# Ledger of designs, part 10: designed miniproteins, single chains

Each design is a single chain, and the fold is of that chain. pLDDT is the mean over its residues in the fold that is shown.

## One batch from the design tools (miniprotein)

Design m320
Fold by ESMFold2-Fast:
Structure m320 (fold): chain A 96 residues (1-96)
Amino acid sequence: REELKKRLEELIKRVEELNRRYLITQSEEDREELLRALEELIRLAKELEDYETAIIALRRLTAVKVSVASPEEQQQILAEAQKEIAELEAKAKELK
């Protein structure tokens, strides 16, 4: 678990770095790299039962996807994200 926790911390720092880069460049390549890192962070956070980190990462993933989506796609992305966030929030409360 200690090694996975260190990996989680490094991945959080990586996501912050990639997010800063994407905000400056707005490039498709930087966006794809950021989305990939966020998906990895969500998966690792779920594995560690760190649902708070998973929710934060999922919200950020959703914001990035919405920023490049059409108005119709934005509604679908937001609805799907809200459902997933609610499920993660329920798990977080159960863990106590």
Scores: mean pLDDT 83

Design m321
Fold by ESMFold2-Fast:
Structure m321 (fold): chain A 88 residues (1-88)
Amino acid sequence: TTEILNNLGDIYLRLGNYSAAESYYKQALEIAQKSGNLKDEIVSLNGLGIVYYEQGNLKLASKYAMRALLLANNNGLESVIVKSNIAN
């Protein structure tokens, strides 16, 4: 379920519907945090960072991107960010 919500966030992000993307990533983040799913939490945090960057909210973009990087680094899951951020 959390993975599907992150995938919906990705789809709406690619469509330029940042409001829908934000909603799906936030839903995924809440479920991932409650279930302790670190991989899905990192994907959701990274997705929110991209959403806020595309909206020009650099402060929120930096906040969410740094949370994703820190969580990934502390848990050896840096590959999760690389895979979710394929547009490098």
Scores: mean pLDDT 84

Design m322
Fold by ESMFold2-Fast:
Structure m322 (fold): chain A 63 residues (1-63)
Amino acid sequence: PVSPEQAKAFEEAGRAAGESVGDTSDDVTFAGGAAGAHTYLSGGSLEEGKAAGARQARIKALA
């Protein structure tokens, strides 16, 4: 339900957020991507999706 370009934007936001706290794992990136996509599909903007992806990636990295 999201385009490949939108999915990549959410994953990139998650990856960058994970890197900022020292975790470069795919699990952190994918958690960010999923959260971003969920926010966008729930009526959020692309920027809101990227912010949600970054937040979820940091939560996952610090768990």
Scores: mean pLDDT 81

Design m323
Fold by ESMFold2-Fast:
Structure m323 (fold): chain A 66 residues (1-66)
Amino acid sequence: SPTGRMMRALAIEVETGERTPELKRLLAGYYAVKGDESELAKEYLKETGMSREQAKEYYEELVKRG
């Protein structure tokens, strides 16, 4: 599930201190779906090179795949 993937990704980040491109894309999508307009959400979009709409689409595609 997307929630499960996010929790695992956060656990890996905490354990290693590493923020992978995949984790950044996942977080960008999550915040976009939530309608989050914070500076943190904007920073994830900037770092991933995705628009808010593209990030939403990416997250929704991951949900669709399982």
Scores: mean pLDDT 72

Design m324
Fold by ESMFold2-Fast:
Formats: C-alpha cells, structure tokens, sequence
Structure m324 (fold): chain A 98 residues (1-98)
C-alpha cells in the first residue's frame, strides 16, 4: 500500500502536480510509521521529507513544515538523530515564512 502511494506521488511530481504528490508521499510516510520497525521508520522519514519538499514546491509552507516535523520524529525513532535535527530545523524555518 505505502509503495503504491509513493509510485503515484512520483507520477504526480513528474507532471508538476506538487501539492497532490506531497499528499501521497505524506500518506506513504504515515503507513510506514505505523509498521514501526527501525527500517520502516527510516522510510517514513524519507517519505515525509519528500512530502515536505513537494508541498514546499507547491507553496504550502505549513503543510511542508508539518511533514518535516513528522519526518524528524520518524528519523529520531529510527535512531537517525542527524536527519531528525535537520528536518526539525527546516520545519521551524518554514513556520516563520508562513
């Protein structure tokens, strides 16, 4: 399921439909987060980051910030403190722009 949403997100991104791509990436991240293994949490972080990046390209800064925050939490739970901190900083920066 999560991989199917990711593939659809890639197709939408390729078409320049960044808001919709971001929504599908976000859903993929949420599904991997629910699986809860360290590898799945790392994939959740990756997909939330892609969701944030896509929503940023669409000008949806609050949505992008929220996705970066969720990605940060997922990376932290996976043990990836460096990526967690990077996404948390990006989340905070975008909230100041919105």
Amino acid sequence: MADQLYQLGLQLRDQGRYQEAGQYYTRSGSLYRQLGTPDDLRRAGDYYQLGGDSLYQAGRYIGASTNYSLGSQSYQLSGDTQRSQQLQQRSQQLRQLA
Scores: mean pLDDT 85

Design m325
Fold by ESMFold2-Fast:
Structure m325 (fold): chain A 87 residues (1-87)
Amino acid sequence: MAELRARMAAMLREQAENRERFVEEAERAVKEYGVEAVTAAFEGVAKQAVSLNPAARPEAEALVEAVRAKDFEGAAEALRRLAEALA
């Protein structure tokens, strides 16, 4: 469990550190798949994060809300906080 949690934290941190790239990729995904499909993908990420650390629920919820609102800069910040919560 600790290894999976650490790997997820590392992946989320890498995405958050490349904020501009994350925003560009998220905007492209919304154009290609639609905001509902992209939000569903981040809901999956949020559920996995909460299963690995229930204390990360506020950060996970903030991430999903930002994505649904198309606030991808806010989503990147929430992703950074989620990565920290899982570390």
Scores: mean pLDDT 82

Design m326
Fold by ESMFold2-Fast:
Order: sequence, then structure tokens, then C-alpha cells
Structure m326 (fold): chain A 78 residues (1-78)
Amino acid sequence: SAALNAFLSDPANLGRLLATLSELGRQSPDGVVSVADLVAALSRRLGLSPATARELVELLVKHGLLRRSADGRSYSLR
């Protein structure tokens, strides 16, 4: 989307994204985050709509930064 492309074009936003993923990984004992919690955290911390946060999650999965669970209900951080 245009909103996601605009977000990713700013290096400061990429830094904020990486910091957010790092913090979520530290807060999860198993390195696993539910879909709802991940979308909510990205939306809140990065100022994205829930729809744009979901698009970002799918992009992160495509690029190997997140691993989707077999049932699609959670994501694993490496």
C-alpha cells in the first residue's frame, strides 16, 4: 500500500521497526508472539493503522524476519 511504502522509505522508521521487533523478542520467553499482539504492538509503537501493520507483518514474513506458525495464529522471532 502507499502507506506502507511511505513508512518503509524513511530510514528512521526502519530503525524504529527493528527496535520494536528486538523488544518484542526480549519480552517473549519462547520468542513467539500472537498475531493480535504483534499487530497491536506494531500499530501502537509505529503509528500504523491495523491494516497497514498487517501488511508490514506479511512483508516481514516474506523477508524471513518473522516465521509464521503452522496454524497461522502466531509468529516466531529468531
Scores: mean pLDDT 81

Design m327
Fold by ESMFold2-Fast:
Structure m327 (fold): chain A 67 residues (1-67)
Amino acid sequence: EKKKVLREAAIKASSLGILGSGMDFDGDPKSKDIIDKMKKLIDLSKKAEQGDEKAFKELVELLKQIE
């Protein structure tokens, strides 16, 4: 369960990173939102892997928002 969530987060972060990288130079607020979500997803994933229960819950909520 937890390992599955962490793997899904890594996949989505990679996908958003590729998408956001292409959009970063556009100056569009929407591209900044995508990049910010990717960075937050990566950060929360790392903390959750270290056993941070609060970070894990925030990661699950963020994944639902990004879907």
Scores: mean pLDDT 69

Design m328
Fold by ESMFold2-Fast:
Structure m328 (fold): chain A 67 residues (1-67)
Amino acid sequence: SKRDEAIELLKKYGKLSDEEAERLLEGIKQALQLGPLGERIALHDLKTHYGLSEEVAKKIIELAKEL
């Protein structure tokens, strides 16, 4: 599923546990409800705090939009 793909990307590239990845994905979904500003904040956080590349962070956000 798209959820499972997003979780696996967060675990692999963010070095997160299952629980941490699930909580972060829920946080991303909540941020996306704020519109374009929320999307920019989520993208910035994934890159700066979790060390994800722009390509991986954007893929996770795209997957989260479809959940």
Scores: mean pLDDT 89

Design m329
Fold by ESMFold2-Fast:
Structure m329 (fold): chain A 85 residues (1-85)
Amino acid sequence: KELAIETLKVALENLQKIYELSTDPELQEKIRKAIEELNKILERVKQSTDPEEIRQLVREALSLVAKVANEAKKAGIKFILTIVG
């Protein structure tokens, strides 16, 4: 559970950095929505006591981050999300 929360916090921090580096309003809007969705997933992880639900929520969050990362790459922004644990 702690590792899942830490992973999501690191993902949020990275999305925020991409948002700050972006000059494209359309990309900024996509990142803003992703940050909002990721915050909702983080709250659900904090409230969950089911390991399977937590695992599913982390997969959902990582999929969302990967999609945003791909859009950022198309716009010329490069970053590496490091997951430790």
Scores: mean pLDDT 72

Design m330
Fold by ESMFold2-Fast:
Formats: C-alpha cells, structure tokens, sequence
Structure m330 (fold): chain A 61 residues (1-61)
C-alpha cells in the first residue's frame, strides 16, 4: 500500500516505517526492505532524515 499524498512527507515516511516494523515482526524480509526503502526515498526527496531512534526500535533477527 501507499501513504495518502495529502499527508506530510514526514507522516508518509512514518507510515512506511510502521509497515516495515510490522513486516519485520512477521519475519517478512522482502516487505520490510520494500517499506524501509520507501521511507528512505521520501526522506531523500523531501530533505529530512529518518530518526536515528527508529534504528533502535527495529527488531534484530
């Protein structure tokens, strides 16, 4: 799925980070990588950084 275009880019990125964490919890590496990359793409396009604290919340395998 995609985030609504009416949301701020930061909210869209957080939406994809949420989906990435859900995929990680289900051990779905493909979906995790897809959603995480989508969040990174939004961050690059709109000039913001993914919060470093998110990396601490991502489950390690």
Amino acid sequence: GEAPASWSPEQQALYYLRLAEQASAENDEESFNRYFRQALTLARQHGFSIPSDYRKLVPDP
Scores: mean pLDDT 71

Design m331
Fold by ESMFold2-Fast:
Structure m331 (fold): chain A 86 residues (1-86)
Amino acid sequence: SKIDELIKAAKEYGVEVAGVTDNSIILRVPKEELKVPVEEIKPGDKPSNVLAGKYKKFGEFADKLGFKIEKVFSTEDFVYLVLSYK
């Protein structure tokens, strides 16, 4: 499935998977690996427009699989990105 492919890529690129549903993946990402401030992340954003640094290639791969940002939650040092596909 597209979820299984994205989980494999997350492991390859060192992206932490915090949770999985039928059509979404929840990633725990350090704020320093974000391309934009967390407040600027919107539902429908492309992962490659949000993820930078060592996670840039992962974001590009998620885009190719048709994933988009559906939801974001922020903590002090990390952001949780909910990525889904339709």
Scores: mean pLDDT 85

Design m332
Fold by ESMFold2-Fast:
Structure m332 (fold): chain A 113 residues (1-113)
Amino acid sequence: SELERLLEEIRRLIEELRRHAADGEKVLELARRIGELLRRFGEVAAREVAELARTDRARAEALAAEALARIGELVNEFGEVLAAVPPDLAVEAGGIVGDGAVAAVERIEAALA
């Protein structure tokens, strides 16, 4: 599915960031890409949730809960990688990815409203 492909791409970028933790430019480039993919994941998930909410509210709520859980898993995985990144750079990269995750969460929650 599109959601599964996006999750796979995000995990791949987190893995790449781990390999380049000492390269400030690469860390920020990868953080920006991860943030963009999280926003896209939120958009796709919100669309699927909104579509399901019209005919099957329980299934829409289950899909939303699963999507939110997957975002939390990715944020935790990314946070583990940031432990190897210099502190100032980790704050900046964390903010970029965090903004993407927050936007994704807000879109999914809005789709259930």
Scores: mean pLDDT 91

Design m333
Fold by ESMFold2-Fast:
Structure m333 (fold): chain A 58 residues (1-58)
Amino acid sequence: SMEKKKVEEEIEKIKKEIADLFNKYQASTDPAERQKILDEIKKLMKKYNELIEKYKSL
């Protein structure tokens, strides 16, 4: 369905964003920057899990 395709595209987009943030986290030596990146990863991981559950229900 079109809804499934849209959710798949959003999942792939979030996976890339999380991977990019993990790379940025590993490259950073600033504790304040690292904390901001971790907070952003946490928010994206929550959204990722919500999209996975939505995908399973479609």
Scores: mean pLDDT 87

Design m334
Fold by ESMFold2-Fast:
Structure m334 (fold): chain A 98 residues (1-98)
Amino acid sequence: SKEFLEKLIKETDNESIITMLKKMLEEEVELDEELKELILYAMKDEDETMAAIKLEGVRLLTLVDEETREKYLEKLFSDDMEVLIKTNKELKEIVKKK
């Protein structure tokens, strides 16, 4: 996961994306192939705000159990900003309760 995140940080000049990727590096998040694909999908978004919201969602998924991850993963592939914001809010509340 470290080499993947370090490579992406070098390939982007977006400060919000860099901040989120660095946070994932510092937290030593474990990324499987599905989460890596979601990160790459997020970084392809032409809307930098949408990309940052999707990346926060990926970070939050690394902090939840497998059942919660399976429930919310598909929602983070959404192109609807309101769905993404709501999904991240729900994930943050789940993380706080652990």
Scores: mean pLDDT 80

Design m335
Fold by ESMFold2-Fast:
Structure m335 (fold): chain A 73 residues (1-73)
Amino acid sequence: SMAERAAAGAGRAAASGGDDLAAATSGWQVKMGEAHRSGDEEAASAAARGGAAAGPLQAVATKRAVDIGNLPA
């Protein structure tokens, strides 16, 4: 399905395209901050300043967890 392919593509982007991941994550973080705070400008600014920087780490941590799960260890 298209949704399955989109999810797989996102996982691959996290694995090999740090730049692409950072761009997607920063946009998502800003949008999430605005939506979550119901237009709270201060909260949105805080999310953009700190949350976006943490976003790539979150995605990389998820990809690493998946890799560890795939390895028999």
Scores: mean pLDDT 51

Design m336
Fold by ESMFold2-Fast:
Structure m336 (fold): chain A 100 residues (1-100)
Amino acid sequence: MMSKEEIERALKGEENLLKLMEEALKKGDTATFERLARLYVGEERLLAEKYEELGDYETAKYEREHAERLAEAIAAKDFAGALEVVRETIKHLRELGEKL
């Protein structure tokens, strides 16, 4: 399992990225939104690899499935759906941190 400090650091990064994505959409900057969302997909995949290395296969699977859902939403230009996937992932990380 990741340390509480590692989860808190990941959570802050993801919350900041969500804020930047929301700001981009508010400005109608869909190109910036798509770039930020692709960065988020990459970060979720890296986090999944880290959880897998730690033997947390359940969390690794969750992160991979959410990365795939986010990538599909971006490809479909479903920006509202993309934001919901990001919010779900942040909520899950917050819940993991609370259990430590």
Scores: mean pLDDT 81

Design m337
Fold by ESMFold2-Fast:
Structure m337 (fold): chain A 87 residues (1-87)
Amino acid sequence: SHMNEELLEKVERTAVGMYVLYADRRYDAMEALVAAALERYADNPLVAATIRELRAIVEEARRNGVPLEELAARLGAVVKRFAAQVE
């Protein structure tokens, strides 16, 4: 459905934005992006839960020194699972 495609695009764009800001070490901008996304999608529990999971993965990567390639793979897996859930 068009609405499911739009939600998937928003989740993908949020994941890519988080990855780019993390890679650039712009952590305050990354937190602002997440906060804005959670406020925007507060009424969609599945989207909000997915964004929180993306945030948790990036926070773990920052704490544990996860390589950027591994971070990209983990974020991609979350987006792929979300896509399957909105079929």
Scores: mean pLDDT 85

Design m338
Fold by ESMFold2-Fast:
Structure m338 (fold): chain A 91 residues (1-91)
Amino acid sequence: MHTITINITMNDGTQYTITLNIPDTISKDDFISMFQSQLQSAGLDDSTISQMTSAIQSKLSDIMSYSDFGGAILSGLQSVPSISSVSVTIN
């Protein structure tokens, strides 16, 4: 298991920390499902969750190793207009 920690700062200054525990390899669908669930748990609104999920989904391959997610998450979330900054850490 690898821990992905995503720190998101919104344009209004609100900050969210999302933590994902993933295996060495995971499917796009399983990852998106897990990510969406964590965003809901963090208290993001449905429209923001939809935008973030769609942005990341466009950057993912059908099957990915854990090491590929950092770049995909970072580039995906940086494309969302309501987000001012993103950082991603993988352990």
Scores: mean pLDDT 82

Design m339
Fold by ESMFold2-Fast:
Structure m339 (fold): chain A 65 residues (1-65)
Amino acid sequence: MEELERAVAQLALAVAHLTGEAVRWEGSVRVEYVPSGESPEADAAALRALIERVDAGEDGRTEAT
């Protein structure tokens, strides 16, 4: 596992949350975050789930359906 790659992926997710932009990261862990625009609380919950996945060393994504 790559601690540096996880840290970078988590940082990318944090920046996406602050800017409200979608982000896709591909490395040892594949992460894709697409804000739904439905509600800030739903987006925050999805983002937290992705952060937990990345911390566990698993790929993770959230997609607007």
Scores: mean pLDDT 65

Design m340
Fold by ESMFold2-Fast:
Structure m340 (fold): chain A 63 residues (1-63)
Amino acid sequence: SMEELIVKASKLVGGKKIAEAVGKALGIDVNTAERVLLRVYLGKASEEEKKVVTEVVEKLLSE
């Protein structure tokens, strides 16, 4: 699941590092990225936000 993927990534690289990577990939600041990640983790995000965050996190984990 997406929430499990985010948790695993957070354990591997740290939550702040994930927010930084998502922010850089999306061209948004880290505070905005943290809010997006929190919404995705809590199941409150839109389908668009879920898709983008999942793709970015998967690519971060594969590298």
Scores: mean pLDDT 74

Design m341
Fold by ESMFold2-Fast:
Formats: sequence, C-alpha cells, structure tokens
Structure m341 (fold): chain A 60 residues (1-60)
Amino acid sequence: SRDDIIKELEEKAKQSPPFVSSILNRVIDQLRANPGLSTEQVKAVQKNLMQVVDELLKQE
C-alpha cells in the first residue's frame, strides 16, 4: 500500500512539467526518508498533493 502510493506519485512526476515534477520528487524523497509515517499519513499527503497537481495541470 505505502509502496504503491509512492509508485503512483513517481508515475505522476514523470507525466508532469519540470516544476511540478520537482515538487513531486521532493515529496517522494521525504516519504522514503520517513518510514515512520503511517499509511494513513502517506495517503493524506498523496490526496492533498494530487489535488494541487491536478489543478496546476488543468490550468496549464
């Protein structure tokens, strides 16, 4: 589940403009560096981040 979330974010980063990809990769690095984060916390981060990314990509 946690690994699946990280993989989904990595895929989104590859499909995103450089600015957005940079933000996504920074968050991915943070998630990988903090194994103590619960699955619920990781899901919350993904939900908020994907919402922001979707808005940015739609405006582009």
Scores: mean pLDDT 78

Design m342
Fold by ESMFold2-Fast:
Structure m342 (fold): chain A 86 residues (1-86)
Amino acid sequence: SNEEKREEAILDAVLLAIQTNFYLAKKIIEKYGTEEQKKKMEEIGKKIDELAEQYKTASVDERKKIVDQMVKLDEEAVAIVNEALA
């Protein structure tokens, strides 16, 4: 359906936005972060990558759940960036 195609396109756009935001967060922590913050960022990145792989074969309902989990991981990454830049 057109509704389903629109929903898939929005989820794909959100996934790309999260991946882009995480990439920038990682670059900030590589330059300004502590060793502990760098390690935590690497752990978050691995989880995001695993979720992105699951997304490729997931149903639309599963993709919504995956994106929600990725948003939470990105929020953790943003919190680390805010701490490092304080």
Scores: mean pLDDT 90

Design m343
Fold by ESMFold2-Fast:
Structure m343 (fold): chain A 96 residues (1-96)
Amino acid sequence: MSSELAAQLRAYHAAGQEPPDELVRQIAELLGVSEETVRLLLKVLRENAALLAELRAHPDDEELHERVRRRGEELWKRVEEPLKENDPELYKKLRE
Protein backbone atom coordinates (compact mmCIF):
# COMPACT_ATOMS: atom_id res chain seq x y z
CA MET A 1 0.00 0.00 0.00
CA SER A 2 1.42 3.13 -1.58
CA SER A 3 5.02 3.88 -0.78
CA GLU A 4 4.74 4.69 -4.53
CA LEU A 5 2.03 7.29 -3.88
CA ALA A 6 4.24 8.85 -1.20
CA ALA A 7 7.22 8.88 -3.60
CA GLN A 8 5.13 10.54 -6.33
CA LEU A 9 3.86 13.15 -3.86
CA ARG A 10 7.43 13.89 -2.74
CA ALA A 11 8.54 14.30 -6.37
CA TYR A 12 5.87 16.95 -7.00
CA HIS A 13 6.70 18.70 -3.74
CA ALA A 14 10.43 18.72 -4.58
CA ALA A 15 9.60 20.26 -7.98
CA GLY A 16 7.50 22.96 -6.27
CA GLN A 17 4.40 21.71 -8.09
CA GLU A 18 0.91 20.98 -6.85
CA PRO A 19 0.15 17.26 -7.15
CA PRO A 20 -2.09 16.38 -10.13
CA ASP A 21 -5.79 15.63 -9.64
CA GLU A 22 -5.15 11.94 -10.42
CA LEU A 23 -2.71 11.57 -7.50
CA VAL A 24 -5.02 13.47 -5.12
CA ARG A 25 -7.93 11.27 -6.25
CA GLN A 26 -5.91 8.09 -5.62
CA ILE A 27 -5.06 9.27 -2.08
CA ALA A 28 -8.70 10.29 -1.49
CA GLU A 29 -9.90 6.84 -2.63
CA LEU A 30 -7.31 5.14 -0.43
CA LEU A 31 -8.41 7.14 2.65
CA GLY A 32 -12.13 7.17 1.80
CA VAL A 33 -12.33 10.98 1.85
CA SER A 34 -12.90 13.90 -0.53
CA GLU A 35 -10.15 15.38 -2.72
CA GLU A 36 -10.60 18.76 -1.00
CA THR A 37 -9.92 17.09 2.37
CA VAL A 38 -6.74 15.48 0.99
CA ARG A 39 -5.42 18.81 -0.34
CA LEU A 40 -6.16 20.50 3.00
CA LEU A 41 -4.45 17.70 4.97
CA LEU A 42 -1.36 17.85 2.73
CA LYS A 43 -1.09 21.60 3.32
CA VAL A 44 -1.39 21.19 7.12
CA LEU A 45 1.13 18.31 7.13
CA ARG A 46 3.68 20.44 5.21
CA GLU A 47 3.28 23.30 7.71
CA ASN A 48 3.51 20.91 10.69
CA ALA A 49 6.62 19.24 9.23
CA ALA A 50 8.36 22.63 9.15
CA LEU A 51 7.43 23.31 12.79
CA LEU A 52 8.63 19.85 13.87
CA ALA A 53 11.93 20.39 12.04
CA GLU A 54 12.48 23.62 14.02
CA LEU A 55 11.73 21.77 17.26
CA ARG A 56 14.14 18.92 16.45
CA ALA A 57 16.91 21.42 15.57
CA HIS A 58 16.52 23.17 18.97
CA PRO A 59 15.33 20.52 21.48
CA ASP A 60 16.58 22.44 24.54
CA ASP A 61 14.83 25.71 23.63
CA GLU A 62 11.84 25.74 25.98
CA GLU A 63 10.39 28.93 24.43
CA LEU A 64 10.56 27.35 20.96
CA HIS A 65 8.79 24.22 22.30
CA GLU A 66 5.91 26.36 23.56
CA ARG A 67 5.72 28.36 20.31
CA VAL A 68 5.71 25.15 18.22
CA ARG A 69 2.90 23.65 20.32
CA ARG A 70 0.82 26.84 20.04
CA ARG A 71 1.37 27.03 16.26
CA GLY A 72 0.41 23.36 15.95
CA GLU A 73 -2.87 24.10 17.72
CA GLU A 74 -3.45 27.10 15.41
CA LEU A 75 -2.80 24.96 12.31
CA TRP A 76 -5.24 22.31 13.58
CA LYS A 77 -7.92 24.97 14.18
CA ARG A 78 -7.49 26.15 10.58
CA VAL A 79 -8.34 22.66 9.23
CA GLU A 80 -10.81 21.54 11.94
CA GLU A 81 -13.92 23.35 10.66
CA PRO A 82 -13.38 22.55 6.94
CA LEU A 83 -12.91 18.88 7.89
CA LYS A 84 -16.13 18.93 9.94
CA GLU A 85 -18.04 20.40 6.97
CA ASN A 86 -16.37 18.48 4.11
CA ASP A 87 -15.74 15.11 5.78
CA PRO A 88 -17.17 14.70 9.31
CA GLU A 89 -16.23 11.00 9.41
CA LEU A 90 -12.53 11.73 8.85
CA TYR A 91 -12.70 14.56 11.39
CA LYS A 92 -13.99 12.15 14.05
CA LYS A 93 -11.26 9.60 13.26
CA LEU A 94 -8.49 12.24 13.48
CA ARG A 95 -9.94 13.74 16.68
CA GLU A 96 -9.84 10.37 18.49
Scores: mean pLDDT 67

Design m344
Fold by ESMFold2-Fast:
Structure m344 (fold): chain A 81 residues (1-81)
Amino acid sequence: SLALSPEALEELQKAVRKVAEEAEKEGKYDYAAGFVAGAVEAAHGKGLEDALELLKKAGLDTEEAIEGARKGYELAEEAKK
């Protein structure tokens, strides 16, 4: 299924915000940006490639942001199961 239920989407959004806020508190701003991008694209039925292209266009194609995107994507894909 490509679409999450409204309840699953809300729980995913809460989890994504928590991870991004903790990463920002640690000074991992690129990781936080990547994590949100990966999770958002996955939640909308898009792939990791789409998140990586967004980061590249934003000038955030750092190793930290790319790792964040992979982890955000994995979290959102797990929420679909």
Scores: mean pLDDT 82

Design m345
Fold by ESMFold2-Fast:
Structure m345 (fold): chain A 100 residues (1-100)
Amino acid sequence: SEEELREEMIKLVEETRKKLEEIIDDPEKKKKIKELFDRLIEAIKKKASPEELYELLKEVGEEILKIADTLPKEKSTKVRKLVSEMYKELIELLEKLEEL
C-alpha cells in the first residue's frame, strides 16, 4: 500500500540519520543534517508526489554531500556511502509508489 511504502521511506531516512549522527561529531553539521532529513520526512508524511520526492531527495543528497566535503577523508567516505545507499533504496521505494 502507499501508506506502507511511505512508512518504509521514513524508517530508512531515520535509520540513515542515526548512522550519520554516529559519524559526524560537529553539532552544527548534525543540526543541518537533521533539518535536511526532517524536510524529507515531512514531505513524505504530507503525501508529496513521487516527482516532488525525487526532486527533494536530489536536493537533500547534494546538501549532505557538501557537508561530507567539510569532513576528514575517512568520515567523508563513510557519509558518502550511507547517502548513496539511502538514495538507491529510496529510489526503489519511489518506483514502487509510482506503480500504485
Scores: mean pLDDT 87

Design m346
Fold by ESMFold2-Fast:
Structure m346 (fold): chain A 89 residues (1-89)
Amino acid sequence: SLAEKQKRLGEEATALVQKYSGSARHFLLTLAQSPTMSEEARQQILTALNGEVPEDPRPVASALVLGSQMGVLSKEDGERAQKIELASL
């Protein structure tokens, strides 16, 4: 079902976020606090940073992709996040 798919993708996104600490975690928190970030997207990213499953995994996956592109996260985790982002459609 769509709900089961979204829950699985949210769990995968949170697991990727929870792999990171220190400067990488700080980068994700800073991105969530950006003035250009919508409130809805911010809440999804903060949910994943708190170890909880986001209702919409797409903003979390997009943040992880950006972190990988900026060299803050591994390329492999960025590729996994991109698959979550595409599957979240």
Scores: mean pLDDT 86

Design m347
Fold by ESMFold2-Fast:
Structure m347 (fold): chain A 86 residues (1-86)
Amino acid sequence: LTVTWLGVTEVSPGVVRVVAKAERATPAEGDLSLAWKATDQPVIGPVVSSSAATVTAEHDFPKDTPVVALAFDEASGERAEKAAPP
């Protein structure tokens, strides 16, 4: 299970759009999910894609919010996380 940051873009003053992708190593039946965690904020998501090799999620956060993408593959039980690039 791999998490890749696809973009971190300021879309309006003080608002940053983050885009991430989670990808399975092996094709499998079962949900692949991607959720967001920011410091002192509740978990946002998950975004779920059933039986797909990838799931992509997009969300807007206040600028300079530390964000972590959290991925889970139901078929394998594998978990991955990746902090947003600086």
Scores: mean pLDDT 72

Design m348
Fold by ESMFold2-Fast:
Structure m348 (fold): chain A 60 residues (1-60)
Amino acid sequence: SASLRQQLLAKLEEEERALQEQVEAAMKTSNPDERARLQAQLEKSKEALRAQMEAELAKG
């Protein structure tokens, strides 16, 4: 169902927004080690979400 897929994509977009907010908070951290670790983890999570959204859009 297209509507079910649209609901899934909307949830993934919401998660991406939450991750972006966490990235911005991490970038304001004064500790460079903590900032680097959080940024790397959040970036991988964002890439995974984008890949999942693209896969959902590509699969019929």
Scores: mean pLDDT 76

Design m349
Fold by ESMFold2-Fast:
Structure m349 (fold): chain A 75 residues (1-75)
Amino acid sequence: KPPPDGGNGVGAAKSGDAEDAREAALEGAEAYSTWPGGKKGLEEQIKALEEAREEVDPEAAEAALEGLKEGLEKV
């Protein structure tokens, strides 16, 4: 089953909106707090994004990672 919206931060970052990517990732992380295995799922998203960084723009990935890490601390 697909994960909550937390993983879409990379897409937002591609448009050059680091703040938007951060906010989107944070909102997605809130969904992970009620998702089965939410904390673990969010951690997997962070690791998957780090691996995908080789295929995507590094700056965009970095902005999205910051948002996901902030959300992870709230889960």
Scores: mean pLDDT 61

Design m350
Fold by ESMFold2-Fast:
Structure m350 (fold): chain A 75 residues (1-75)
Amino acid sequence: MEDRLLEEAFERAFARMKETLSEREVAATRLVVEEGKSLREAAEATGVSQATVRRAVNRFARLVAEEYARLRREA
């Protein structure tokens, strides 16, 4: 069964990233998280550095954990 809470946590995490990061950083994070691209491939596709992609992905992972924990407390 699809984890609907995890999907909601992903959507909330991306919404929070869009408030603080550039469109390219958000796009690079999607390539890594949703498409399984490497940090290099995401960096090359979006024109940001691999270090920037790594930081954006790490931020996304923290935001997902926070939003998932909140959703689980609400359930």
Scores: mean pLDDT 81

Design m351
Fold by ESMFold2-Fast:
Structure m351 (fold): chain A 83 residues (1-83)
Amino acid sequence: DWNEEEAKLLKERAKEVKEKLEELKKKDSEEARKERYELALETYKEGIELLIKHAERKGDKEMVELLKETEEELLKILEEDLA
């Protein structure tokens, strides 16, 4: 059982990050690619892996799915720049 306000804020932030990453991807400029990478790195550093584990322990399946989708997008961005 999450604090419902915290769950809403995390869900909104995850959606905002996903939307911003898609916008930056559509721009396809060197500056947008750098901003997309930095946003992905910053979000990953905020401990999304720990948030996923915490949500799994709480049994919040909806939050787990949302956070895992977000993490997958972040990892794709980070891998694309390194490849």
Scores: mean pLDDT 71

Design m352
Fold by ESMFold2-Fast:
Structure m352 (fold): chain A 69 residues (1-69)
Amino acid sequence: SKYKRVIELWAEYLEKLGIKVTPEEILKTRNQSAKETALHLVRLMEAMAKDTKDEELKEVLEEMKKLLE
């Protein structure tokens, strides 16, 4: 459940950028479990956050990290 919510948060972030994708499509394209996909997305967003001033991305990353506590 918490891993699926992380994937939903990433899909919601992409929608704000004009990219429409469902959590189910994300899982299918990664060919991984929900847990593996969620952990990968957190690592990807941490890497992106180092090189950007995008506060929206940082807020989404913080929410994901709180879910994975």
Scores: mean pLDDT 76

Design m353
Fold by ESMFold2-Fast:
Structure m353 (fold): chain A 89 residues (1-89)
Amino acid sequence: SKLQQLKDQYQKLQDDINQSRLDSLNSMEGVGTPTTPLGLSVRRFRDAISRGDVDAQRQALEDLDRSLAEFKEQQQRAAELEQQIQQLS
């Protein structure tokens, strides 16, 4: 059903959002291997700071800004899916 498809999309998106949060926290601490764009961007920025590489830090900040914008868009899409699910339930 359309309702089931929306619920599946919402769950997948929530899983991705939660993984991005976990990856970002782990990347800030320098642990684990991130798999999400946000986690990867946080890790690159942390690693660039650790190396004292100013050019890499600048590039990593641009990547981080983009990944944060994408993360916010994912949160917005999740809110819209939740609203659609409520309307069809």
Scores: mean pLDDT 87

Design m354
Fold by ESMFold2-Fast:
Structure m354 (fold): chain A 72 residues (1-72)
Amino acid sequence: MDTTKPPSSLSLEEKSRWLGRSIVEHFLFSAKGLSEEEIEEFRALPPEKQEELLRRLQDEIDEEIIERLKKL
């Protein structure tokens, strides 16, 4: 299991946000079936690109749900 260790330089509020994001990331990555290599590439991205990718993954999942409903 991936160790959830927030950076020690973050405030308590920032650590809480980091933990919440880690949970969302884990959920989205599991739902999309990302490999460990793909997750490592994601973590190497700058924060703004990580946010964009998470939004894209969420949108893709939402679209897949809609398409499944459309197909019965």
Scores: mean pLDDT 68

Design m355
Fold by ESMFold2-Fast:
Structure m355 (fold): chain A 65 residues (1-65)
Amino acid sequence: MIGEVYRATVDVEAPLPDMLSLKKGDLVEVVGYGPGSTLIVKSLTTGEEGLIPKSALKDSLEKVK
């Protein structure tokens, strides 16, 4: 999980201010575990860190590494 890289397959809008919004084709790396069912990720496209829901890994993201 930590160190895995995912690519957004669709645009993802952040539902909360501390969550990361993604555009289709953006790459993110998992850098930690967040509260509840969230992950701490870093955008490799923008360098920003934020939370994403774990459900996004299956619904909106494709594992690259």
Scores: mean pLDDT 78

